Designed miniproteins, single chains, continued (3). Designs and how they scored, part 13

Each design is a single chain, and the fold is of that chain. pLDDT is the mean over its residues in the fold that is shown.

## One batch from the design tools (miniprotein)

Design m8420
Fold by ESMFold2-Fast:
Structure m8420 (fold): chain A 86 residues (1-86)
Amino acid sequence: MIEELKAKALEIGKEVEALLPKLSKEQQEELLKEEKEMVEKMKKEMEEIAKSLPPEQAEKEIKKLAAEGLVEGLERLLKKAKEYVA
């Protein structure tokens, strides 16, 4: 369910924000770069879905991909932030 994915994203996002002050500026910049690359990749995947599926199915799949991609992206950022603190 999309609402559950949004709630999970909020929880992970809070953990990332709590770790950010413990990171150096260089480590924070690396995290932002990785976030930007993930966002661009997700945009390309959404464009391919929009081209490949009927409009109603494309909208549903894009919303699901966006929610899942946000959770996956935040989980990756959290893992990286924890590696920097460890």
Scores: mean pLDDT 79

Design m8421
Fold by ESMFold2-Fast:
Structure m8421 (fold): chain A 100 residues (1-100)
Amino acid sequence: RDAALELLRAFLEKNIGPEGAERLVEMWRAGASAEELRREIEKIIGPLEAGILEGIGRIASWVIRKAGKPDSEVTAQAAVFSEALEDEARALEIAALYLA
């Protein structure tokens, strides 16, 4: 869980800055919906790049589930964060570049 959250935080810091990243991580921890998180990202960087960040959220959700933990509220919140993902291929390309 921590590794996925740190990956997400680092990616957000590169794209929207440390203040925006911290705000989004706090909103996610507080149980914000995927739509609320997308709206906040769109205010900062616009709708296209918000879709890419949602892709990273989906990857974080996958990493959390891969960790072999039972379904938890944290896993559900991570899934909600990535729920509105529209372009999986683009998200995977960006994630691959970020993780390389």
Scores: mean pLDDT 56

Design m8422
Fold by ESMFold2-Fast:
Structure m8422 (fold): chain A 94 residues (1-94)
Amino acid sequence: MLEEILEKIEEIGKKLGYSEEEIERLKEIVRKRRVEKLPLSEEEQELVARFAGDSSLSLEETAELFGVSRTTVSNWVTRELARLIRDAVERALA
């Protein structure tokens, strides 16, 4: 199960044009959450939200891959979208 999840992340990441470094960080996030049961940092949460937004994965599929709840993924995606909108507005005003 873990190996299948890591392979799926690598496949999707490569299709999305993610760097080897970003793909390895996503794999470490899966290991940290599923194996070590440790909470994710805000930077790790942002990377998961970006991956969810860039991929064709549902919130439920993303939650299953990273070993978190659907609500948790939804909150991370909402926060990331708000950040991207703010950054776009700030650039338009500059």
Scores: mean pLDDT 81

Design m8423
Fold by ESMFold2-Fast:
Structure m8423 (fold): chain A 96 residues (1-96)
Amino acid sequence: MPSAAEREAARAELLALLASPLPARPVTDAEFEEVLRTLPLPTYVAFALDWIAVRNFTRLDDAQLARLRTAVTALLRAGDLDRARLLMNEALKLFG
């Protein structure tokens, strides 16, 4: 399990990201799906299910979803799966 410090850092990063300006070229859902499909099947399934949950069960608007999707895609392209997972997990806590 991630440490309390790692979770707090991911939460702070998420909140800063959601308050930041939209990136000049936001990643689309299709581009995100393409990147996810480069991952091993169990990792792809986990991220795909988490993304469906974020889209359907959080209060994030389209611009916030685009910021999150763009940041997660950049982390996945950099090979930083652990940080991408932490950021997605903190986004899932924004439901209700």
Scores: mean pLDDT 80

Design m8424
Fold by ESMFold2-Fast:
Structure m8424 (fold): chain A 74 residues (1-74)
Amino acid sequence: SMSEEIEKIGEAMLQQAKIIAKLLGLEIVDEGIVIKGDTIIAYVVTSDGKAIVITKTGDEVTTSVISAEEAKSL
């Protein structure tokens, strides 16, 4: 189903965020996947007070780094 495909995409995005954290030598303290309409957000919160965020909307994928506090509003 479409929902199952979206969940699988979210899990793949989360794994990519975790790989980025490991490449940067950062410890992961929290993680999550948020689905908002046609947007999938995967995030990893790191021990330095930051969050690595991968966002997919349609065919567009972006990666950003935000604060852990900003990640709480995802």
Scores: mean pLDDT 86

Design m8425
Fold by ESMFold2-Fast:
Structure m8425 (fold): chain A 67 residues (1-67)
Amino acid sequence: SHMEEVKKKILELLDKGPKTIDEIAKELNISRSTVEKAVKELAEKGEVVRVPSADGKDWIVFRAEDA
């Protein structure tokens, strides 16, 4: 499915280091809303951890194994 492909690409990207939602959206050329949904589902599964950015306008996302 599209969402499973998005989740896989996000995890592969995060293997290179932590990224914001905006950075993930830009790197994968996917809408920010799609990335937010995928990251929420990955966090619910315990695959990633989210921390608010300093300005509170974004999330810093990293692999759960790196947390």
Scores: mean pLDDT 84

Design m8426
Fold by ESMFold2-Fast:
Structure m8426 (fold): chain A 75 residues (1-75)
Amino acid sequence: MHPLAEKAIKAIEEGDYETAIKYAMELAKELIELGAPVPVVIGRLLRIIGHLLIGDKEAAKEEIIRMSEEYEELK
């Protein structure tokens, strides 16, 4: 798993959603730099934020895991 994804998931588990979003945004930036479509990456970020706003930690973690998997496929 990408180190930024691991840090984001840990922050979610600790209830530090601001830090989780920060690391998810950094991972999104790396995905865009590898050539991932910007609308797809932004869509994942919005879903992560939405899940965290309603307290759905598991759904937010799943989206972050998917971003990490996409990074492994692109590198």
Scores: mean pLDDT 85

Design m8427
Fold by ESMFold2-Fast:
Structure m8427 (fold): chain A 56 residues (1-56)
Amino acid sequence: SEMDELLSKLNEQEKLMLEGFDFGFKSLKNLTEEQKKELLEQRRKWIKELVEKREK
């Protein structure tokens, strides 16, 4: 998938930050569906921006 390709371009530090985000997200039980969608969109955007910025 496109996400798998983006994730493969992350370095070890970036992967650790993403794991921390994913752990925190799973621990939050009081998020609305809108908040969950916003966080997932922010996560995707962050990953993409890191990869794109590093290519230049």
Scores: mean pLDDT 74

Design m8428
Fold by ESMFold2-Fast:
Structure m8428 (fold): chain A 97 residues (1-97)
Amino acid sequence: DDAMTLINNGKTEEAAKKALEEGLKNGDVNLLLMAYLTALLGGDGETARRAFEEAVELALKQKDAGSLDVLAVLYERLQRYDLAKELREKSKELREE
């Protein structure tokens, strides 16, 4: 909500930081994904990398196969097919348990 409002107003740096802080505080993978995308739009590669890594770690801790699939799609979009494959295999492993 807050992060989306900041994005709509063109305040990408504030939106990325807000989404990262709230995602980490609330254990919300979707907010961490918003932080990642917003940081990329703002050109903040360090915040983008951190948000993505935190999203992967949180999705694994929560055993959230769906979020891992979304992260894999984002890696495929970046042409990082090996990393996408690793996340898809982890997602599959979690679903088979």
Scores: mean pLDDT 78

Design m8429
Fold by ESMFold2-Fast:
Structure m8429 (fold): chain A 114 residues (1-114)
Amino acid sequence: NAEENVAALREIYEKYVSPKFKEIAEIHIAIWERAAARVRDGNAEAWKAAIDAEMERRAKELIEAYIKLAEEYLKQGKVESALALLERALRIAEKFNDKESAERVKEKIKEVKK
């Protein structure tokens, strides 16, 4: 939901953003918090749609990253590590109801288990 998305954004900023950008990071977080509040108030269905679309794009990018890393591990003979990454990608695809990505990952898992 919107509050979980804001919490995830704050965690990313705390871990990966340089202290010199802290003020910019806090402004960005405040914008997302306001967007989440508007969604709760029911005043901006368009804001929810925009946030959901952005999170779906990010989830799809993460799924693709896990698939690529899994393929690299398979080339190195690290089958168990590759399967663990594919299973993570599948969980993300299922949580976001991305049936296309879920089917692609399931097919990849089946290929690896052959």
Scores: mean pLDDT 72

Design m8430
Fold by ESMFold2-Fast:
Structure m8430 (fold): chain A 99 residues (1-99)
Amino acid sequence: ALEEAREQARRAAELLKEAKELLIEKGLDTPGVVGALETGIRHAEKAAETGSLDDAIAGATAALTALQNVEKEAPEAKEVIELLRRAYELLRRAAELLS
């Protein structure tokens, strides 16, 4: 359970990093979205390293904030939206496994 949660958090961190790279490449990196992504990446990486439930929850919340901001500001960025949705789902599963 712990190792599975850590693996899901690790994969979520990678998806959040990929989403950030794509947003920067497309010139869609607003301060609000970047801030949420940076927060999400840090918490997802901590959850992957330590199996912290609090970090998995915080990471999921940050990923959801980034997702909502991108959907509002750049709804055409479908690939980024899919990456953020998957990252959110993985962090939610990690939190469930750590509960």
Scores: mean pLDDT 88

Design m8431
Fold by ESMFold2-Fast:
Structure m8431 (fold): chain A 78 residues (1-78)
Amino acid sequence: MAELEELEKEAKELLETKKEAVKKAAKKIRAGEPLSPEELEQLMKLVSTLSELASLARYLGKEELAKKAEEELDEILS
């Protein structure tokens, strides 16, 4: 399904390019530190993309893909 494949590609690209920056932004939020607009934008994009991927994958019965997206989200927010 094109929509699921597009979300998976977007999530993979964001994880490859932004994962470390987003993990740092998430740690700042937990510490009560302010984020820059760029840090907030990167965090919001990756979190929303992974959340949409997990939801769509579950809806389509792709449980393994949904679980993988949820595991990435948990790692980033840890």
Scores: mean pLDDT 82

Design m8432
Fold by ESMFold2-Fast:
Structure m8432 (fold): chain A 55 residues (1-55)
Amino acid sequence: GPEMEADGAGAAASNGDAAGAARAAKRQHLDPEVVRELAERGDAKGAGEEALRGG
């Protein structure tokens, strides 16, 4: 059904984004150093994008 409530789209800057960044790195086959740096900043979304670019 059409449920467009708060389904995590608003939670872009949450702690633990390191896991999200790490996931992206796994897919992109990036170095953990790069992912770690991006994740440390709490930029899971940016980390995924930057990780893809970095690779």
Scores: mean pLDDT 55

Design m8433
Fold by ESMFold2-Fast:
Structure m8433 (fold): chain A 59 residues (1-59)
Amino acid sequence: SAAEQRKRALELIERIKNSDLSSEDKFVLLNSIHTFFDKFGLVPQDLLDELEKRFEELL
């Protein structure tokens, strides 16, 4: 649902901000989320899945 996609995006933003990632990696991931979130209030599921995977690989 749109509510679940919105919740997942917000949770991912918080996880990225609170992580030990470099400022550059945080910027790239957050910018990717905000590109869709700011326009649509949600991030497409396929993009969320990819961004969550990339975040976990960078940890």
Scores: mean pLDDT 81

Design m8434
Fold by ESMFold2-Fast:
Structure m8434 (fold): chain A 75 residues (1-75)
Amino acid sequence: MSEEEKKKAKELAKGLVEQALANGMSAEEINKVLDQILADAAAQFDKDSEEYKLTQELVEYAKRYLEELLAEAAA
C-alpha cells in the first residue's frame, strides 16, 4: 500500500470519527460501527486483499483516534 493511500485512509478515518461525534454518536456506538465495518469487509474480501488490509488499517486508526479524543475529553 502506498504512502498516499495510507494518508487518505488516515484522513478518512479522522473524518469518519469526527463526523460521527458531531452527529451525536457515542464512543460505544462508533466502536460498534467500526467493528461492523471490519466484519463486513472480512465477509466480502479475502484477508490477503488490498481492500481488507486498507479497511483494517482504517478501522485500527479510527479506534486509536477516537481513544485519543476520549482521553482529552475525560481530563
Scores: mean pLDDT 79

Design m8435
Fold by ESMFold2-Fast:
Structure m8435 (fold): chain A 87 residues (1-87)
Amino acid sequence: MELAEQGGEYALRGGLEALREAPKELIPQAIGAVLSGIGGLFSARYLGDAESALLGGRNALEVARRAGSERGEEYGRRGLELGEAGV
């Protein structure tokens, strides 16, 4: 549970960093990553769902890479790792 919650938190942070650095064209995908991170954190915290945290981290990582956000990529990767550890 704790690892899944941390994974969701990092997924959200990764999405937010991607959104901060996203070019205008990529903003919808970055918003999607943020929403995925919120859903992952919510599901991990209240439903014990590590799989949602894993998915959020993966989405944040992919969008951060496209946005060129090194910080978003670091957070997304950490969210993915913690989500995987929580499963």
Scores: mean pLDDT 74

Design m8436
Fold by ESMFold2-Fast:
Structure m8436 (fold): chain A 81 residues (1-81)
Amino acid sequence: AEPSMEELLAAAEERLKALEKKVKEWISKETDPKKVLQALVRLLDIGGSVTMAKRIKNRELFRANVEATLAAIDQLEEELS
């Protein structure tokens, strides 16, 4: 069975919280201001995508947005490692 829109949104919000914590810890150790700014911009974009998901009524568009958001989270997490 397909996960509900509520379940998908909850998963994205939880992953975003974990990412925010990782970015905050990473920033405390990073001395390159350009890298810090780039990570913050990407975090803001991801947060905006999660916020946008709450306004999407079309299931297909919602799924595409959540999948793209999760991929962006994975990519940023890998770059911070």
Scores: mean pLDDT 82

Design m8437
Fold by ESMFold2-Fast:
Structure m8437 (fold): chain A 81 residues (1-81)
Amino acid sequence: DIAQARDLIQQGRYVAAAQLLIQAAQQLTHGRDQIIQAAQLIAQGRFADAADLLIQAAKQITDPQARQQVIDIALTLQKMA
């Protein structure tokens, strides 16, 4: 659940958020590798780099709802960077 991952990020639970993002990415045809890489950066506290990768991944996601959820996480990370 992408929305749950955002909540975990806001709580400082970065490893748990990364695990949820990796699970969500498995359902995507495009942008999967970028989301997995971004999740690893989130776990490391590298929020600016993670946000940049999520924006790149969002451009490759065809489903509008999934795209917006990925953008919402990227914007949350940008505020924390």
Scores: mean pLDDT 82

Design m8438
Fold by ESMFold2-Fast:
Structure m8438 (fold): chain A 70 residues (1-70)
Amino acid sequence: GSELREKAAEAARELLEKHPQVSEEQRERILRLVREGRFDQAGALLQLLAGPEAGQEFGKRIRELEKELS
């Protein structure tokens, strides 16, 4: 049951690479939330730190992954 979380962490990492303004500590926090399955909290934090487009893109990727893996 970890495949969704692993792919979600990859998606979050890719988005964070486009947003170097997000600190290493906040990046680690986002990735931890994703690995815990706290996608809503991870997306909200990503939106706060990287902007609404980043949060929306993450949410879209999570929905696509859920369809793929269900």
Scores: mean pLDDT 83

Design m8439
Fold by ESMFold2-Fast:
Structure m8439 (fold): chain A 91 residues (1-91)
Amino acid sequence: SGVERFVQALEWSHPDKPLTPEEREAARELARALESGDVEAALEAARRFAEISGIPLGELAGMIVYLGELGLVPRETALRVADILLEEHAR
């Protein structure tokens, strides 16, 4: 599924450690929210994944853009979510 491809691509983007089951489920929630085009749900899921995984919001924003460019999630939703996360990281 697209969700599982998104999770796998996130894991490969951070090769130092495999995702835990909790991190994988948070990544699946993020993928589903991005796929739905619900920016608010995707932001909540992204913040949750960042908190659980320890990945900085700025780095996660870059990963979301990359995954959108690969066509794993809607590109416009990925760009909008990443833009907001980058603004939050800068504050």
Scores: mean pLDDT 81

Design m8440
Fold by ESMFold2-Fast:
Structure m8440 (fold): chain A 68 residues (1-68)
Amino acid sequence: AEAELQQVEAEHQRILAIIERERPNLAALPTPEMAEDVYESLVAMADSIRDLAIKNIRKKVEEELKKL
């Protein structure tokens, strides 16, 4: 469980680092507003993926504890 949570955290940080690295390339979009919207959407998706993964791990741990 702990190792799985650490992997989720590491994955989230990796995704955020990719988004930040690619952020200047979003300037190729037609407007600054579009670049900002895409950036915000990518960050929100990364956060949602992390939160869902953590929720699933916690649910699995809770179900295993109920079997003991």
Scores: mean pLDDT 79

Design m8441
Fold by ESMFold2-Fast:
Structure m8441 (fold): chain A 94 residues (1-94)
Amino acid sequence: MSELENVTYWGKQVVLADANNPEAVAEAVRILLEAGDAKGAAEVMALADRTSGNMEAVEAGARVAVEYGYGEEVLEELRRMGEERVAEAVERAL
């Protein structure tokens, strides 16, 4: 397994196990962005919204994306995926 594939896999597992927890979603996004995976970070945030519907958890991930300088890249990926609700959370954090 490539290093990036492994990081994306574990990020998704963290969100699936605890999608309602803002700290877990923020940590998963941080792990992916430290690996340079803006698309994976967007996918993890979208997965958190679809699994829990907890906007506080999604907004925690959005804040991490903006703090790491990936806010615009993550926003573009979310819009490409049609995840408008999550995209709006990232826009508010910008």
Scores: mean pLDDT 79

Design m8442
Fold by ESMFold2-Fast:
Structure m8442 (fold): chain A 85 residues (1-85)
Amino acid sequence: SRELILRLIALELRVIGLEFDLELHRDRLDPATAAAIRAHLAAAREHLRLARQAIDQGDWATAEEHLRRAEEHLDRAEALLREAL
């Protein structure tokens, strides 16, 4: 699915942007908040890896589920970062 591939790319770019923002503002974040953001980013990366594998295998249903879970983790990471900055 073209739509799932584009969603995968968009979410991978979101991870990169959030990792950059986290590193740029590391001195402004309390350790607990930084750790929580990192945990959500790690979970998002794992779901994106599984989504890519599912796409490569033509398993669109599994890919969509992992993309949804990655997006949930990224939304949470963004919310935590926004609240801290």
Scores: mean pLDDT 90

Design m8443
Fold by ESMFold2-Fast:
Structure m8443 (fold): chain A 73 residues (1-73)
Amino acid sequence: SQEKIDELMKEFAEALRKATSDEEIRKAVMDFVKKAMETLSDEERDEFFARLGEALQAYRKARAAGKPLEVVL
């Protein structure tokens, strides 16, 4: 359901905001990919992975530009 995807994305965004290193970012991505594989259907996983990819790309661009995450995510 959309609710499951939204909940995972919210938790992922919080993990990214707390991450201070590339290792922590990589661990967060791996942890949330695992959670998605365990909890989401195939269609929900496709939507989640698309949003996760966009959020990660936006996060990296925002950090490089010195912008707040709330404006990007």
Scores: mean pLDDT 77

Design m8444
Fold by ESMFold2-Fast:
Order: sequence, then C-alpha cells, then structure tokens
Structure m8444 (fold): chain A 76 residues (1-76)
Amino acid sequence: ELDKLAQEAGELTKRLLELIAQLPEEEAARFRVRLDELESRAVAAIARSDTAGLKEVIAELRELIREAEELIRQAA
C-alpha cells in the first residue's frame, strides 16, 4: 500500500506543478511554498512507513490541485 500511495503522491505532485506553471507569479509562489511543505511531509512519511500521514498529504495535494484549477478557470 505504501508504494501505491507514494506513486499517487508523485502523480498528484506532477499534476500540481503543471497547474502552477499556468498561474501568475504571485499565486505560483504561494502554491510552491505549500507544495514544498507537503513534499517534506511526504518524504518523512515514506521514511517512517507512515501510511496514514501519506494519505493526509495526498488529500491536501488533491485540495491544492482543485484550488489551482479554480484560479486558472477564473483567470481565463
């Protein structure tokens, strides 16, 4: 399960980075700070085999993706 969650987190991180590239610089910087925090938490969770902690990171990544998509839609 941990390997599958780590793969999911990686896929979500890649998607979020693609969305961040489409944001204005100010918003992109804000998302990058939040993503960096989540990346650190994911690395720590994987190192500790903390499946619950990694699930929390995945849930927050999904929320950030939703927020980024909404901002892109509003800027169109």
Scores: mean pLDDT 85

Design m8445
Fold by ESMFold2-Fast:
Structure m8445 (fold): chain A 61 residues (1-61)
Amino acid sequence: GAPISKLVKFSETTNLALVAKQLSQAFPQVQVVPLSSERSLLLFGSQADVDAAEQLARQLD
Protein backbone atom coordinates (compact mmCIF):
# COMPACT_ATOMS: atom_id res chain seq x y z
CA GLY A 1 0.00 0.00 0.00
CA ALA A 2 0.94 3.68 -0.08
CA PRO A 3 3.34 4.84 2.67
CA ILE A 4 1.87 6.78 5.60
CA SER A 5 3.26 9.13 8.28
CA LYS A 6 2.27 9.08 11.95
CA LEU A 7 3.34 11.27 14.87
CA VAL A 8 3.69 9.58 18.29
CA LYS A 9 4.06 11.72 21.43
CA PHE A 10 6.03 10.60 24.50
CA SER A 11 6.16 11.53 28.18
CA GLU A 12 8.91 13.93 29.33
CA THR A 13 10.77 11.13 31.17
CA THR A 14 11.08 8.88 28.09
CA ASN A 15 14.46 8.61 26.34
CA LEU A 16 13.46 9.38 22.73
CA ALA A 17 16.82 8.27 21.27
CA LEU A 18 16.56 4.87 22.96
CA VAL A 19 12.94 4.38 21.83
CA ALA A 20 13.88 5.41 18.26
CA LYS A 21 16.73 2.85 18.29
CA GLN A 22 14.47 0.07 19.60
CA LEU A 23 11.76 0.84 17.02
CA SER A 24 14.32 0.91 14.19
CA GLN A 25 15.70 -2.48 15.30
CA ALA A 26 12.22 -4.06 15.64
CA PHE A 27 10.83 -2.45 12.45
CA PRO A 28 13.77 -1.80 10.07
CA GLN A 29 11.29 -0.96 7.27
CA VAL A 30 9.87 1.98 9.31
CA GLN A 31 11.70 5.31 9.08
CA VAL A 32 11.90 6.93 12.55
CA VAL A 33 12.56 10.67 12.81
CA PRO A 34 12.94 12.20 16.30
CA LEU A 35 11.31 15.58 16.93
CA SER A 36 12.89 16.38 20.31
CA SER A 37 11.24 19.82 20.76
CA GLU A 38 7.80 18.16 20.38
CA ARG A 39 8.71 15.09 22.52
CA SER A 40 7.66 13.01 19.52
CA LEU A 41 8.80 10.48 16.94
CA LEU A 42 7.61 10.67 13.34
CA LEU A 43 7.09 7.18 11.90
CA PHE A 44 6.99 6.61 8.13
CA GLY A 45 6.21 3.35 6.36
CA SER A 46 3.34 1.04 5.41
CA GLN A 47 0.09 1.28 7.40
CA ALA A 48 0.63 -2.15 9.03
CA ASP A 49 4.28 -1.52 9.97
CA VAL A 50 3.61 1.99 11.33
CA ASP A 51 0.63 0.72 13.38
CA ALA A 52 2.77 -2.09 14.86
CA ALA A 53 5.61 0.36 15.60
CA GLU A 54 3.15 2.74 17.33
CA GLN A 55 1.88 -0.12 19.55
CA LEU A 56 5.46 -0.92 20.62
CA ALA A 57 6.19 2.80 21.13
CA ARG A 58 3.20 3.11 23.51
CA GLN A 59 4.53 0.15 25.56
CA LEU A 60 7.99 1.77 25.76
CA ASP A 61 6.60 5.13 26.99
Scores: mean pLDDT 83

Design m8446
Fold by ESMFold2-Fast:
Structure m8446 (fold): chain A 100 residues (1-100)
Amino acid sequence: IKEKLLQLVKPKPELMELLKEVGVTKEVLTVAELMNYVKLYLLKEAETSDKVELIIDPENLKYIAKIHDKKLIEILGTEELDFSDHEQMIEAISKSSEVV
């Protein structure tokens, strides 16, 4: 849904605290910006903690983030995110943000 990518959203406080760790400085983001910051956060957690596991399928160029931390599952509303699945990413973001 291309129109949703340009929609302005405000992340919930729990999500905003996570996104500040990857350089988010504004309270209102487009859905596309928020998707990119969520991906960046999950990549950082996969490198630095046991909270997120990356499953890489190099044949299909797929990157699946499997979430093991219960608080992150509650914030994102899902245990797995396929970074190549825009609809899945938008759905997760919609559960953790409000439309401006």
Scores: mean pLDDT 77

Design m8447
Fold by ESMFold2-Fast:
Structure m8447 (fold): chain A 61 residues (1-61)
Amino acid sequence: SEKERELTLKYVALKLRIIGNELDLEWAERQGLPPEVIEQIRADLENTRKELEKVEKEMEK
């Protein structure tokens, strides 16, 4: 269905965003960026993971 296609595309987009955020976090930690910058990246990653969980729950309906 259209809804299933939209959810699948959103799922893929969120998974790609998580991969990008995880790579950014690893790079920032290796470079010793300020704690406030690292915390901002971690907060964005956590928010994206929460959005992914919501999409996964919607896909199970």
Scores: mean pLDDT 86

Design m8448
Fold by ESMFold2-Fast:
Structure m8448 (fold): chain A 85 residues (1-85)
Amino acid sequence: SVKDGQDSRTRGLLYRLKMEIDSLEQEVKEFKENNASDKERQELINQLNLLISQLDTLAKLNPDYASEFQELKNRVQQLLDELKS
């Protein structure tokens, strides 16, 4: 069915987004350990803000998976807060 196809695509997207966020968590850790520049910090902050906006849109478009997208958004928000500390 159309819904089954959408569910499969949404699950695949969630998996890819989780992998992207895992990579960003590692990048933030390396940033904090390596005294990265203000330019690199700002680029990373911009990337995280774009991801938050994308996750908000995806939650609205996929209400059956809104809680999963919100969980990912919370993880990205924690990374953003760490960079602003």
Scores: mean pLDDT 83

Design m8449
Fold by ESMFold2-Fast:
Order: structure tokens, then C-alpha cells, then sequence
Structure m8449 (fold): chain A 75 residues (1-75)
């Protein structure tokens, strides 16, 4: 069974990928931005399965969706 500490690690990875996506978007690297946002989304989905609070999951998903939407509008 996965340990409680894994949730903190998974949340950190989601935030890191989200930050990478935002940086790539600012640089104009839209494909890299989308890839990072998709990785962040996958990590958030895994965190949700491991019991991350719904409020944190929803907040991260919203930030990822906003980033992906901005990339989509520019592609």
C-alpha cells in the first residue's frame, strides 16, 4: 500500500509540471507547454486517487485547464 508521504510528493510533482507548463507558455513553446500541462493533469489524477483533498485537486485542475486553454488559443 502506498504511504501517506506519497501524496505530498505527487502534489509537488503536479505543481512543478504546472510551473513548467506556464514557463513554456510564456516562452512560446506551445507543444512543450501542452506536454507539461498534460503531465501535471495525470499527476493530479493520481493524487486524487490517493486521497488528496478535493479542494486542492480542483484548484490544480483549474490552473492546468486555464493554461491548456491559453495554449490552444495560440496554436
Amino acid sequence: MEEEIDIDVVEAFAEIYLAIGNVELQKGDFESALEAYELAKKVVEEAAKRGMPQDRVNRLKKAIEEGKKKVEEKM
Scores: mean pLDDT 79

Design m8450
Fold by ESMFold2-Fast:
Formats: C-alpha cells, structure tokens, sequence
Structure m8450 (fold): chain A 55 residues (1-55)
C-alpha cells in the first residue's frame, strides 16, 4: 500500500530522531535519498530531513 510523501518523510524523521545507533541512522539517510531520487521529495525537504537525521 503506497504511503503519502508527507507520511513517509515524517516517519523517517521521527524514527531517525529516536534512533541512537549511528549505523541505523545512516540507513534512514539512504531512505530519504531514495525518496529524493524518485522525485517524492524536493531538494529543500531532503536537506531538512538529512540535517535532522545527522543531528
């Protein structure tokens, strides 16, 4: 079942903030990169999520 882009980005950001393992955080980086490559995310939204995952 396809998820809306908004739900997907919120879920990734939330999971990344709760995740304390750096290796799993890198996994979320890949997921947001895939969403950006598919055109589901704008560059600005992708950068914001990337910053949240790394912070």
Amino acid sequence: MPMSNEEAVQAVARFAKEEKDPAKRQRFVYEVDLLRQEGSLTKERWEALYDEILA
Scores: mean pLDDT 67

Design m8451
Fold by ESMFold2-Fast:
Structure m8451 (fold): chain A 86 residues (1-86)
Amino acid sequence: VEAEAEAILAEYTPLVHAAVKAGDAETLRALADALLERAGATREEALATLSLTAEELEALTAEASLEEQLRVGLLRAAALLLRAAE
């Protein structure tokens, strides 16, 4: 649900910020892997979300349950962290 998504972001945001400031790619990858474990997803699935257009992403989530919307959000966040680690 929305409150759960906000709680996850609040938990992970300071950790991501600290890792970025430290130049710690290993911690960024570990944070991405933790988000993927929460989503029950692979890195390949996460990275695939970055290839979606805004319209495709909206279409994917338009009929999705709140749980599926949260999962897509976690996948996209993990993918961005993986890219930041490179």
Scores: mean pLDDT 74

Design m8452
Fold by ESMFold2-Fast:
Structure m8452 (fold): chain A 100 residues (1-100)
Amino acid sequence: SLEELKELAKEVYEKVKEYIENSKVDKEFQEKLIKELEETEKRLLEAKSIEEAINIHREAQRKFLDLLLKEARDDPEKANVLLAVAIAEQELVELGEKAK
């Protein structure tokens, strides 16, 4: 259900935020990523369909991959964090597709 998908995404985001906070990247970058995740979570909570939730996660994945290419090419710690977030968003897309 949409409600179960939103609850699961909230749990995944809590774990991802913890991973970011415990990472070796600088605090300013950590805060930037956490803010982006919190903004995505707010959009997700307002989603009215499974398809809308999937699209939110796809947009978030593309955004984090774009940040990887633009800001993290020469920083392996930032690259690892951004890749982990992008993978989490992809997993949420796949779970949403199964919930249709």
Scores: mean pLDDT 86

Design m8453
Fold by ESMFold2-Fast:
Structure m8453 (fold): chain A 89 residues (1-89)
Amino acid sequence: SEALEGLRRTAETLEQRAKESSGEKKEYLLKAAKYLREGIRAAERGDYESAIRYLAEAFKNYAKALGEELSDEKALEMAREAVEAIKKS
């Protein structure tokens, strides 16, 4: 799946940015990468409910790394869109 490969590259980028960061930003980037990888694994199993939950947490932690806040509603919306992209590829 091209969408899954894109998400794996994103996780690698977040892990690399975490190595170049410190403090809370580093912690949020590492959490974002962790949840993104858990979401990828859930999607590969066809567990789309868990994939949505993990991807939403990844997006929220990434927003925190940027000094931003992402609502639960918006994070879940983005996660559902990502899972639909995975299903189509």
Scores: mean pLDDT 90

Design m8454
Fold by ESMFold2-Fast:
Formats: sequence, structure tokens, C-alpha cells
Structure m8454 (fold): chain A 98 residues (1-98)
Amino acid sequence: DKIRERLAEALRRLGEQAGKPELGEELARLVLEDPEEAIRKLFELGLLEAAMRIAVALGVETEEFRRLLEEAARELGVEVEELRERVREAQREIEEEA
């Protein structure tokens, strides 16, 4: 799937730019093997815009996306409301570019 390969390359580049190439490689592997786990991992890392872009590119349904967000909030021990605020900001940015 050419889309997943392009997303993997984008995640590797993101990791390199952040000074964490090993993380970029892990995220790239996850998006190829388990896209839902990749999205969840991005939420846990606070990379909400990247998580949203990948979910949209892969056609992840809104309800499934919300479930992943709730799981990430629970695993991080943070309030779902805090992550929802960040998702709202990321969604607004995506809508302006899409």
C-alpha cells in the first residue's frame, strides 16, 4: 500500500527532525504493521496533528479515532478533556489546509 509507505517515510523524517531517529523508525514500522497502534502511540507522544493526518489518510472512522484518543488518555493518566482540546486545535489546522 503506497500510502502507508509514504506515511512511514514521513514518520522517519519526523523522528530525524526531532533528534529521535529510533522513534521515527519505530513509528514507521507501526504504521506499516498496525496503523491503529501507530495513531495511539502518536497521541501518547503528544503528536496530535500527525495522528490526525494519518487517521484521515488511512480512512479511520471518527468513532474509532475517538476510541483511540480515550485509550491514549487512560494510558497516559491524563484528562480526556486536555487531549480533546489539542485534537480540536489540530483538526482546525487540518481543515484550513485540506
Scores: mean pLDDT 71

